# Ledger of designs, part 87: designed miniproteins, single chains, continued (3)

Each design is a single chain, and the fold is of that chain. pLDDT is the mean over its residues in the fold that is shown.

## One batch from the design tools (miniprotein)

Design m11215
Fold by ESMFold2-Fast:
Structure m11215 (fold): chain A 67 residues (1-67)
Amino acid sequence: DSLKTKAENYRKLAEEYRKLGDEFEKLAQEDPENADKYRALAQKYRGKADVLESEAKKLETEYENLK
């Protein structure tokens, strides 16, 4: 269950980072003068979410093959 719990935590954190990425992209549309900064932040957090989802999938696979 430690692997399952860790995977769930990574999934949850990835979801939070995706929400931040979406929020920054919305800010880029609302504030054209700072759009480049917000787009860079959106890409950064989406990238972090992708990494966490990949790690969660790896942990989920390890949990399923624990025999």
Scores: mean pLDDT 84

Design m11216
Fold by ESMFold2-Fast:
Structure m11216 (fold): chain A 71 residues (1-71)
Amino acid sequence: MEELKEKILKALKTAQEVAGLEGLTAAELAEALGVSQSTVSRALNELKKEGLVEVRRSKSGRRIYYLTEKG
């Protein structure tokens, strides 16, 4: 779990700082990291509880996860 959380944080940082994206969906993270969406969603919920990640809905209704000031 901790290794997956670290990979998620790095993927979000790259998406936001290098690619200029708002963040990533759980589906995008699952595809990028080669794990199930349920596994990624569990890790994202833990990161959100820790205050490292937050979520917003895009105009298209997708849930976009992004780094907080702490992440």
Scores: mean pLDDT 80

Design m11217
Fold by ESMFold2-Fast:
Structure m11217 (fold): chain A 71 residues (1-71)
Amino acid sequence: SAADELEKRKSEFEKRVLQVTLDELARLQAGEISEAEARARVRARIRELGKEFDIPEEELEKYLAAALALL
């Protein structure tokens, strides 16, 4: 059903957001980038995912806030 397809796309988007956040956190913990650089990179990569998955800007801002809180 259309509802099942939307739920699957949302689940995939959320997994990709988490992976991006964990990747940049790992770089930060390894001393490869600063906290400011990690925050900028997470923001940029999640915005790219928002375009890929057609996420509305208002909803995307909530995922950005949650991801940045993990850094």
Scores: mean pLDDT 86

Design m11218
Fold by ESMFold2-Fast:
Structure m11218 (fold): chain A 113 residues (1-113)
Amino acid sequence: AAEGAKAAAEAAKKAAEAAKKGGDGKEAGEIAAEGAKKAFEGAKKDGGGTSAAAAGISYAGAVAAGMFLSDKEGAASAASSAASAAGAAADASGTEEAKKAAEEAVEYAREAA
């Protein structure tokens, strides 16, 4: 879960950078989905239950953003989905390091909006 939270946070940062460069929602969605998937797998392994469900929903959201939104709004939405997945994985891990990564992911998503 801690590694999944870090992966989703890095994906949120990259998706936010994609939004700033040109708003390619498809590219941002693919990056966010990869990070969110790692968060979902970590949450299933370590947290289960609600944390796994929250990370799974965020993963689906990142995929949907990339598939249906190919503009700046889509890229920002993908970054937000990756940040949400990071938070769910951080909750599952219970570590301060994962929580800090999730907080940084939320900041990247906010800057992309």
Scores: mean pLDDT 72

Design m11220
Fold by ESMFold2-Fast:
Structure m11220 (fold): chain A 67 residues (1-67)
Amino acid sequence: SAREETRRLGEEAGKKLKELIKELYGEEPEVEVRVVDDDTAEITVKLGDVTGVFRVTREQMRRFLSL
């Protein structure tokens, strides 16, 4: 289903983002993924005192995973 694809893409994108930030900054961020709807995931990233929240579509997650 679309929702299952969104969850899988969100988990994969979150994992890739965590690995990239660890490599670039030498610190392990906290990354949480929440499915908002069938096309949208919310990815929350915490690195020290900095918190970022990103709402991303399935297409945006696919593009990120292709990089």
Scores: mean pLDDT 86

Design m11221
Fold by ESMFold2-Fast:
Structure m11221 (fold): chain A 99 residues (1-99)
Amino acid sequence: VSQEEIDDGIALIVLGVGNLLRSKGHYEEAAELYEKAIELAKSDYVKARALLNLGKALRDAGHKEEAIEKFKEALELAKKVEGAEELAKEAEELIKELE
């Protein structure tokens, strides 16, 4: 197991805790954890997932313009990753919903 795989694994755990907080309405705290997951992530796939979830937390907190920006960043990364088609589709749908 490489250091990159360990860092991505930790990023996914942090992302999961962020998802739990967002589900309970703690959007600002969730956003902070998603930003931490982005910092920790080594793969574009995990970064794209964290950016998508950050956008969702920002949207839920009422930061619409920032949410759209994060969804666009997630889409750009997802398009570079083999097998991230569903992630890219979700980002496109979320951008369309907020525009």
Scores: mean pLDDT 86

Design m11222
Fold by ESMFold2-Fast:
Structure m11222 (fold): chain A 104 residues (1-104)
Amino acid sequence: SPEARALRREGLLLVSEFTVLAMRASVLIKLAEKENVSEELIEKLRELQDELLKLALDVERRVNAAVAAGDLDTAQKLLDEAKKKYKELKKKLKELEKEVDKEI
């Protein structure tokens, strides 16, 4: 259905957005390691990167499974929750970027 295609497309866009944030975290980790930033802060960045990558995989699998089952309401709920989590983690990355800048 058109609705199912729209949900799958939105899921793929969110996967891309989580992946881009994870790449940004990866770059920041490398900078932090080079500039001898505190191990505690580097660990927080690694945890954020791992969470972002896990969420990218979970969104793709769970949205596709819900759509395949014909449960479009569950697929929409999963996408809405993932979008909210993306905004939260994007803000967290920005705060960690500021903490790295203070130690450099």
Scores: mean pLDDT 90

Design m11223
Fold by ESMFold2-Fast:
Structure m11223 (fold): chain A 72 residues (1-72)
Amino acid sequence: SAEEVKELVLEVLPGAIIGDVKIEGNQATVHAGHPEEVDKDAIEEKLNSHPRVKSAEVSGVGTGLTIKLTLK
């Protein structure tokens, strides 16, 4: 669910401001912000290590983030 996806993202990136969550089957696209610039590669690695996540991709510029998840 969208709430489960939000929870997962907030576990990995505390302080994230979740703007939008789109779910298509087992795929989710999250648009989020963070008050400070974050290490996107580190966040992607943490998401990929989560037991509910099959794959994750993190992109964005500055404080804006797009997180694409494929769930197990």
Scores: mean pLDDT 78

Design m11224
Fold by ESMFold2-Fast:
Structure m11224 (fold): chain A 60 residues (1-60)
Amino acid sequence: MKEEEQAVKEAKDALKKYLISQGVPEEEAEELAESSAKTALAHGGAESARNLARAFKELL
């Protein structure tokens, strides 16, 4: 669904930005962020991915 795709993208973008701010190399940050966003979607749907995005946006 479009909501799931958007939620994953937002979670990936937020987590990647956070990881880079913590000193993680961009390539590794992208891989970790994508994996985490997809895992959140798989276990909790779009809402879980949105919650992940929100949490990491608050840390920036």
Scores: mean pLDDT 79

Design m11225
Fold by ESMFold2-Fast:
Structure m11225 (fold): chain A 107 residues (1-107)
Amino acid sequence: MAREAAREGAAAGREAAARNPAAGAAAGGAGGAGGGAQADLYPEGREGGREAYEGLNAAAQSGSAAGIAEAGGAAGGGASAGARLGSGEAAAEGARAGGEAGRAGAA
């Protein structure tokens, strides 16, 4: 349930970021901040936030501005969708889906 919504959010965020790289990067940052806040409260949030960060970092290492934007949008969209669905586990699942999409965008 939460995973499916989070992956839809990640896909939408990635598509939006491809059209507007600056917005994608900003969305990724906002999603990361939200994930970090959840991490302080829930262990599941910590894991999700870490995976989102790793996806963004992989995109940055690729040296592609478009790749960084897509990874950011996916991470932000996934995390946001997950968070909206409830507690830390839902937020962690969203961040995890976003991180996976970010890593895929980096490759």
Scores: mean pLDDT 55

Design m11226
Fold by ESMFold2-Fast:
Structure m11226 (fold): chain A 67 residues (1-67)
Amino acid sequence: MKEAEEKTKEAIEKMLKLENSPFVKKVMELIEKIKEEEDPEKKRKLVEELEKLVEEEAEKKKKEEAE
């Protein structure tokens, strides 16, 4: 059972690394900025931006595939 969970995590990480797309780079950059950001207001805005970015890309990707 632990093997299945580890495989899932590794598959996601491999996809993110191999994809190397602008979207993935933006997500990673936002995560790094959130970790480094000391201003609590800016940090919260970055987290919100990350969530919105992920949601918008998920919706657009579904539409792109439907095309």
Scores: mean pLDDT 66

Design m11227
Fold by ESMFold2-Fast:
Structure m11227 (fold): chain A 56 residues (1-56)
Amino acid sequence: RSPNVKEELFGLIDEGRLEEAARLLAEYLGMDPENPEHVRAALRYLLREYEEAKKS
């Protein structure tokens, strides 16, 4: 049974904690959470997922 990572990440976005959400996602994707390019890529992906889920 896996933790509900998506809900945790969306909760962080709702709180305005975008960098923390991006770093957490980067870790789950096997990226480097201290690499700003990896964090930026994870954030871009996460925001697209969030926008799609919250759209309409």
Scores: mean pLDDT 77

Design m11228
Fold by ESMFold2-Fast:
Structure m11228 (fold): chain A 66 residues (1-66)
Amino acid sequence: SMDDFLAELERRIAEIDRQIAALRAQLAQAQAAGDTATAAALQRELQILEGIRALLEGIKEWLKRL
């Protein structure tokens, strides 16, 4: 059903939010340590996850308006 699909999207967004929080913590540690290579890799991964989150949120909001 649509409600089941929306619930699945919300669960996936929540999972991504947890991953983003963990990556932000790791990024802060890498930056504090002066590990520029690790920081750059974490920033790139964070950007990708934030992009995916925005797309899923957009799909969720679009479906709610149907």
Scores: mean pLDDT 90

Design m11230
Fold by ESMFold2-Fast:
Structure m11230 (fold): chain A 81 residues (1-81)
Amino acid sequence: LSKEEEAEVLEALALIWYAIGKLSGDYKTAVEGLKRIAEELKKLGFKPETVLDYLKDLATQAEKDGNKEAAELARKAIEEF
């Protein structure tokens, strides 16, 4: 795979992690998955903007669901990028 093709696959995997968080409410697992994808995108030389947007949405949804711990975890992940 080219770097561009690898980035496309990583973005697809990020969407899957985001969907898992939204559908299951397991925000912690989704945030951990998204964080790994963001790290791999940066390693390939790409800015993980889409992943950061997913993390922001998960932080907001976790907070609305009363899951303050998961919301804090997502915000911490955003700060690392």
Scores: mean pLDDT 85

Design m11231
Fold by ESMFold2-Fast:
Structure m11231 (fold): chain A 58 residues (1-58)
Amino acid sequence: SAAQERRIQALEEIREGVEAFNEMAKKFASPEERARIERELKRFTEEVEQEIEAIRKA
């Protein structure tokens, strides 16, 4: 539906914004902090993908 497409689009835009922000943050981070940021970003991306799949199955 159009509502599902709109929500998926919004989630993709949020993911892109978070990825861009974290790339900026990594420029000022230590190697250990960069590794932590990458792990947190991966977890966040997985949660967004789960939400998108839930919308597609609804």
Scores: mean pLDDT 84

Design m11232
Fold by ESMFold2-Fast:
Structure m11232 (fold): chain A 58 residues (1-58)
Amino acid sequence: VLPTAEELRARAREAAARGDAETADRYASGLVSVGSQEGIPEEEARAEAEALGRLGRA
């Protein structure tokens, strides 16, 4: 199943909240790929993905 950008955001945030940096990074990377298909600017999706990854590593 192809996840939506919203689903990827939710899963990445949930993983980051649990301190699971690897899972958060995985979902954040997916957001960049899927976001372009949903009209999210790549720069915006990339910035959000980096922020989510940092949250998981904190």
Scores: mean pLDDT 74

Design m11233
Fold by ESMFold2-Fast:
Parts: structure tokens; C-alpha cells; sequence
Structure m11233 (fold): chain A 59 residues (1-59)
């Protein structure tokens, strides 16, 4: 299992690469692990990138 920082970094890279599905999966994992603030950062990154459907699913 990765740390929250590692998962958040991977999610940020996925968003920059246009891989919204990986970012959604990582946000859900962060939330399930008890890091909702980190998951919310991934949701915000998806919204900023224009991936609105992915952002909604990551909530």
C-alpha cells in the first residue's frame, strides 16, 4: 500500500497526462483510506483540467 502523498502524486500525474480514470480511482482509494482532504485535491485538479464528469465521479 502506498502513502497518501504517493497516491496524490500519482493522481496529479494522471490528470496532467489526461488519464482521468486513473485519477478517479486514486481519489476513491484516498477517500477509502481516510484521507478525504487529499481526495478533494484530486477532485479539484480534475475540475481545473476540465474533466468535469471524472471530478463528479471522484467525489
Amino acid sequence: PSTAVDLLTQAAEAVKAGDGETAVALAKELRAMGYPSAADLVVEALRDAGMLEEAERAE
Scores: mean pLDDT 83

Design m11234
Fold by ESMFold2-Fast:
Structure m11234 (fold): chain A 81 residues (1-81)
Amino acid sequence: NKLEEEFKKEAGKAYEYQQKALEALKAGDKKAAAEYLKKAAEYAEKAAELYKKLTGDEETAKKLKEDAEETKKYADELEKE
């Protein structure tokens, strides 16, 4: 199942960038945290699209994309600080 493998890769990258963002926040580096959160959101959006293709669950995929959009908004707020 290549589609499932691709989903896991994109979701994994989203998680990795979320962890990097958390480390940057703990270090007080809001700029780096914002950049990592934007990357995490990009990979999360890709994962949501793959999830929709894999499962046909459009409602869950929409929620996942909305969560990624909120992450991008939070990153923009961090850049202003």
Scores: mean pLDDT 86

Design m11235
Fold by ESMFold2-Fast:
Structure m11235 (fold): chain A 76 residues (1-76)
Amino acid sequence: SLPEPSEEARRLIEEGERLLKEGMEYFNKGDYDKAIEKFEEAIRLFDEAARLGSYEGDVLAALASMNLALVKKIKS
């Protein structure tokens, strides 16, 4: 079974998901600089949740990192 995340880890995940959604919205509008900024912030929060024992944080950090890499490649 997956470990139960702390309330702090859950809050970090919730905030990170909000930032990830904002990053996707900026990406869809062609604002790649703002998309990168939001994805980098989301990754930081997901990494912190993972440090607190959230497996979900690890998974979401990996997914956000893939989105960040894609946006950086498109911007180049």
Scores: mean pLDDT 86

Design m11236
Fold by ESMFold2-Fast:
Structure m11236 (fold): chain A 95 residues (1-95)
Amino acid sequence: MEEARRLLEGVIASLEKAKEAAQNKDYKTALRYAIAAMILLTGLDIVAPELREEVEKLKKKVSEAIDALDNGDYETAIKKFEEGIKLAREALERL
């Protein structure tokens, strides 16, 4: 429980920073934090297999945000980061 909580809090923090960078059209910083969130999600899948479905949904949102960033679509990237933050907070409430 404690390890999963810390990883989810890390995911939320990373996605918030990615969103802030995307709002400033800072591609490199947004991408860096999106990748950090993906790494934390990989760790979460290992330590909390009961959250596997939530982790898969979160990874999909982060991947969609990265694709939007690569296309210069910052509005879509921001929306995907917001959706990911909401999903991560909902997962945290279930712990």
Scores: mean pLDDT 88

Design m11237
Fold by ESMFold2-Fast:
Structure m11237 (fold): chain A 55 residues (1-55)
Amino acid sequence: SREELIAELEAEAERLRALAEELRETDPFLALVFEAAAGSSEVVVERIRKRMEEE
């Protein structure tokens, strides 16, 4: 379902943010990459939610 897809994407974004936190001191560049990836997943969730509200 769309709700399950949203939950999976939100879980992935949280995981990527956690990885970025761990890497912040050892590899700041890679931390930024994971932060950007988490942001991209959050944008996808926002678009799915908006589309569901329009229907």
Scores: mean pLDDT 81

Design m11238
Fold by ESMFold2-Fast:
Structure m11238 (fold): chain A 89 residues (1-89)
Amino acid sequence: MEIKLPDLSTLTPEQKLEAALLAVLMGDKETAIRILDYLLEHDTRLSDEVRKLLEEAKKAIQNGDFDKAIEYLKKALQLVREREAAEAA
């Protein structure tokens, strides 16, 4: 079943990562990769550590290693949440 995504340009990096994690959990590999590609191409505020985690998550998804992809995405989400919380305070 195709997940109808909201306009990715209106979502925060945290919301995009949550959507990517949900797509992986649902087995929607194509949607997960699309969200990660959008983050890597359009979000200039991502740290080098977060970018590396997203690249590793993308590779894990491509290899069918969803458990590893979930681990990388959760770590990236934690780092992005800490940044968003600091900027919102």
Scores: mean pLDDT 76

Design m11239
Fold by ESMFold2-Fast:
Structure m11239 (fold): chain A 85 residues (1-85)
Amino acid sequence: EKEEEDERRLEEWEKKAQEYAKKTGNPNVTIEDVLIEEGRKRLKELIEEADKAGVDPATYVAQALREIGDLIDELLEYRRIKEKR
């Protein structure tokens, strides 16, 4: 089960890295580069949407920190999967 999930996640990350390389014209793009870029984009969108909705800054700071934590966890999971292969 976990091995199947790891394989699916790895394939998904590899696809994203290939698409990002094509879009930027940079063949040296890594999976880590894509994850960081997507995380940064999600964080920016979260802050912009919260601000537009009039959400209290203390609330969306907590949400932003969670998003950063999720990004770190995703990077750690990718390294774990890569190490096993």
Scores: mean pLDDT 77

Design m11241
Fold by ESMFold2-Fast:
Structure m11241 (fold): chain A 65 residues (1-65)
Amino acid sequence: EAEELTKKAIEAAENGDLEKAKELAEKALEIDPNNVEALRLLARIYDLEGKDEESEELLNKAESL
């Protein structure tokens, strides 16, 4: 379930495991491509990685929903 995967992704990100957080957020988006929470989390992960353009694209998608 997308909500459960998103919750696990947030917990992984809070623990500093960005790889796991990214994987879980991507899986959540495979189930629900319009999951605002997963899109925002993935955008935040890209921001933390210094990928500003990718982060902005995901955040804009989340905000358009």
Scores: mean pLDDT 80

Design m11242
Fold by ESMFold2-Fast:
Structure m11242 (fold): chain A 68 residues (1-68)
Amino acid sequence: MVTDPAEAERAIAELESPDPEKQVEAAKRLGDIGHPEGLEALRRLAKESKDPEVQKAAQEAIDRIATE
């Protein structure tokens, strides 16, 4: 179940997008990828984002990664 870390790196960069829709897409990708490198970025996004869709996507991705 080990995924290519390069995909996680790109998704983490997209989490920094000013576009909430891109942040949601990136969070979903990180959840699918399951790399722990994305976990801290997702936790930060979930805490700092004021957008409920972004917060929800980040939390779902965190759950997927934490479950392994």
Scores: mean pLDDT 75

Design m11243
Fold by ESMFold2-Fast:
Structure m11243 (fold): chain A 56 residues (1-56)
Amino acid sequence: MEELGEEALELVKEGKMSPEEMLRASRLAGEYYERGDFEGARKVIEDAIEEARKKA
């Protein structure tokens, strides 16, 4: 998860992802984490990164 977080931060720095999009994905991933769904949490962040890349 830390590696995906670093990738998301780079996308924010490059202007490809808004800070709001990153916060939204982090909150949703946190909900999956609290339920013990670590794969769902990872997928939420991966999907946000893919959407940001498609906008570039």
Scores: mean pLDDT 74

Design m11244
Fold by ESMFold2-Fast:
Structure m11244 (fold): chain A 69 residues (1-69)
Amino acid sequence: SIEQQLEEYKLKKLVFKIAKEAEEYILEKNPDMPEEQKQKMRKNIESLEKEIEELEKKIKSLQKQLEQS
């Protein structure tokens, strides 16, 4: 159902937000980390941000469908 899909996307968004915050925290607390590792983590954060944005768009789309039905 639309309701089940909405809950699934909300849960996935929460998981990705937690993962992103964890990566950001590790970066902040390890300034002496090799630059190559920092760059890789920054790319991971960007990927997580994109996935969160895509999920947010899907959530908004499903929410509008629920409001119209």
Scores: mean pLDDT 86

Design m11245
Fold by ESMFold2-Fast:
Structure m11245 (fold): chain A 56 residues (1-56)
Amino acid sequence: GAAATRAGAERGLAKARELAKTDPAAARVVLDLLIRENAESDPEIAAEARELKATL
């Protein structure tokens, strides 16, 4: 459901934030996937992922 999908996306974003500290290249890959998968369903998550990617 939408709630489960959003929870998964938020968890992915949190993981990307942690990866950004140790492996920026891996963080970029995770962020690109989040942007792609959430652009239509959760544009807020996609925007947050783009913002984080811009800081790497």
Scores: mean pLDDT 80

Design m11246
Fold by ESMFold2-Fast:
Structure m11246 (fold): chain A 98 residues (1-98)
Amino acid sequence: LPAPSPEAAARAAAAIAEAQKVVDAAVAEADALAAQGKYDEAVATLRAGEAEALAILNDAARALADAGEDGAAAVLGDAASALAGALEARRAEIAAAG
């Protein structure tokens, strides 16, 4: 893929940062719920945070792809896959702790 434009790279980085804020908030809330023995609520909180973060990344990737910035869109696709995998592992850890 051709290198993304500086503007496309900045848009991708901004989307990743926004998605990461959503993930960080969901993980903090899920950890607090798990500490209270509310494991099902903790897992549900991570699932909701994942859906919101993936929506941010997918919306940004679609906009970048529509603009012809396929390299930047691919970076967001990779970030979405990594995020989904990390949150799935975290949900499994919380479920196993119950």
Scores: mean pLDDT 86

Design m11247
Fold by ESMFold2-Fast:
Structure m11247 (fold): chain A 86 residues (1-86)
Amino acid sequence: SMAEDLAWAREYAKEIEKEFPNVTIPDSILDSVVRGTLGSRGITREVLYKAAKLAEEDGLSEVQPKHLRRAGEELGLSQAVIDRIV
């Protein structure tokens, strides 16, 4: 279910935040990624990790929608998937 996928993504986001301690992943970003990936945990993992890394490289304290777009592009996701995530 979407609720189970969101709960999983929230726990995974905590592990990403341990690796990038200056970056927070807002619930709005988690909701967007889980909904846009249609609950695909593999794609959700890759997008969230890459987005957090990009936010850290930008010196920002929070993942923003622009980091989701760039993560999707760098991961080679289709434009349709990127548009659902952002």
Scores: mean pLDDT 86

Design m11248
Fold by ESMFold2-Fast:
Structure m11248 (fold): chain A 54 residues (1-54)
Amino acid sequence: SRRERLEKLREEYQKEILPKVLKQFNLSDEDKEEFLKTPTPEAIVRARRELARE
């Protein structure tokens, strides 16, 4: 259950949130590196903020 939720979160971030942010917003190298590593709460919040600006 918990493992499955973590997998879902990671999958959503990598396959849905991250591609949208990278495609719609030209991020700096620093920001791209942060998003490409692992889905941290801070990275997710930043990604949502970028999507909200859309």
Scores: mean pLDDT 62

Design m11249
Fold by ESMFold2-Fast:
Order: structure tokens, then sequence, then C-alpha cells
Structure m11249 (fold): chain A 84 residues (1-84)
């Protein structure tokens, strides 16, 4: 049913918002996503906004994780060099 599909989508978006809000790097985006989710049941523009914000979060998270891995690897390399 449409209600079941919307509820499933809403749960996915709410999970994304909660994870984003728990990270200082993504708090503002997560807050904005949460506000869009509150209105999505009655406002198609809010649904479109929530989908846009989820897509933006997904892209930024992928970039952030790659940069974090690269930074972590550089720190580990420097630590190993100091132990030689």
Amino acid sequence: SMEEELERLKQRLENAAAIARSDPEFKDLGDELEEAIKRMDTDPEALERALQLENEYSKKLSEFLKEAIDRGLEIMKKRVELEK
C-alpha cells in the first residue's frame, strides 16, 4: 500500500537524519533533514526536500569517510616512522 511504502521511506530517512545529527560534521544537514521529514506526510515539496538532503548527505559522507581514512593512514605512517 502507499501508506506502507511511505512509512518505509520515512523510516529510512529518519535513520539517516539520526546518524547525521550524531556527527558534528553533519549535524546541520541532519537537523534540516529531520525538519523536512516532519512535513513530508502532508507536503510533497517537503518529501522532495528530504530526498535531496538524503542524497546530499550520502555524497558528503562518502567524501568525508575517504578523507578520514586518508588522514588516519597518514597519522599511522608518521607513528610507524617514529618507531623505526
Scores: mean pLDDT 81

Design m11250
Fold by ESMFold2-Fast:
Structure m11250 (fold): chain A 79 residues (1-79)
Amino acid sequence: AATPEVRIEATPEGEVRVTWSSDDPFTRVRVYVDGELVFEGATDARSVTVPVPPGKHRVRAFVETASGQGAAAEAELEV
């Protein structure tokens, strides 16, 4: 299977959206904001939205497929 692609963006509503591609039915996703784990789970979704306080944040996302292939993304966002 191909390595999943991961994107991090700020939403107009003041949240962080993480999106990924995967051929697997479930992916394990972890999202960190300013070094704190804010989301962790196995999901059949292809995106997750996390509320964050207003201001500048460093966001890191890790996505792993059931086949063991992983991808990571990092962004500095103003929310």
Scores: mean pLDDT 77

Design m11251
Fold by ESMFold2-Fast:
Structure m11251 (fold): chain A 82 residues (1-82)
Amino acid sequence: MLNEKELEAAAYLLAAAVYYVTGRKEEDPEVKRELLEKAIEYARKAIEIAKESENPESPEAQNIIEAAEEIVREAEEELKKL
């Protein structure tokens, strides 16, 4: 099971995913920007915490990092279109 740092990183990843999905569906450009910026912020925190975990090379930590990096990439592309 996840260690404490991996669980913390997973929580930030979940928050990032919620902000990303909500931001992607948002019609108001200013609200969309705020939600996507929060998605990036929380995804970056997930990456940082996962890299600081007791076993950053674990499949669990690496899956969190990869998922969070994908959210950052997709949210940044959406922001470029605003």
Scores: mean pLDDT 84

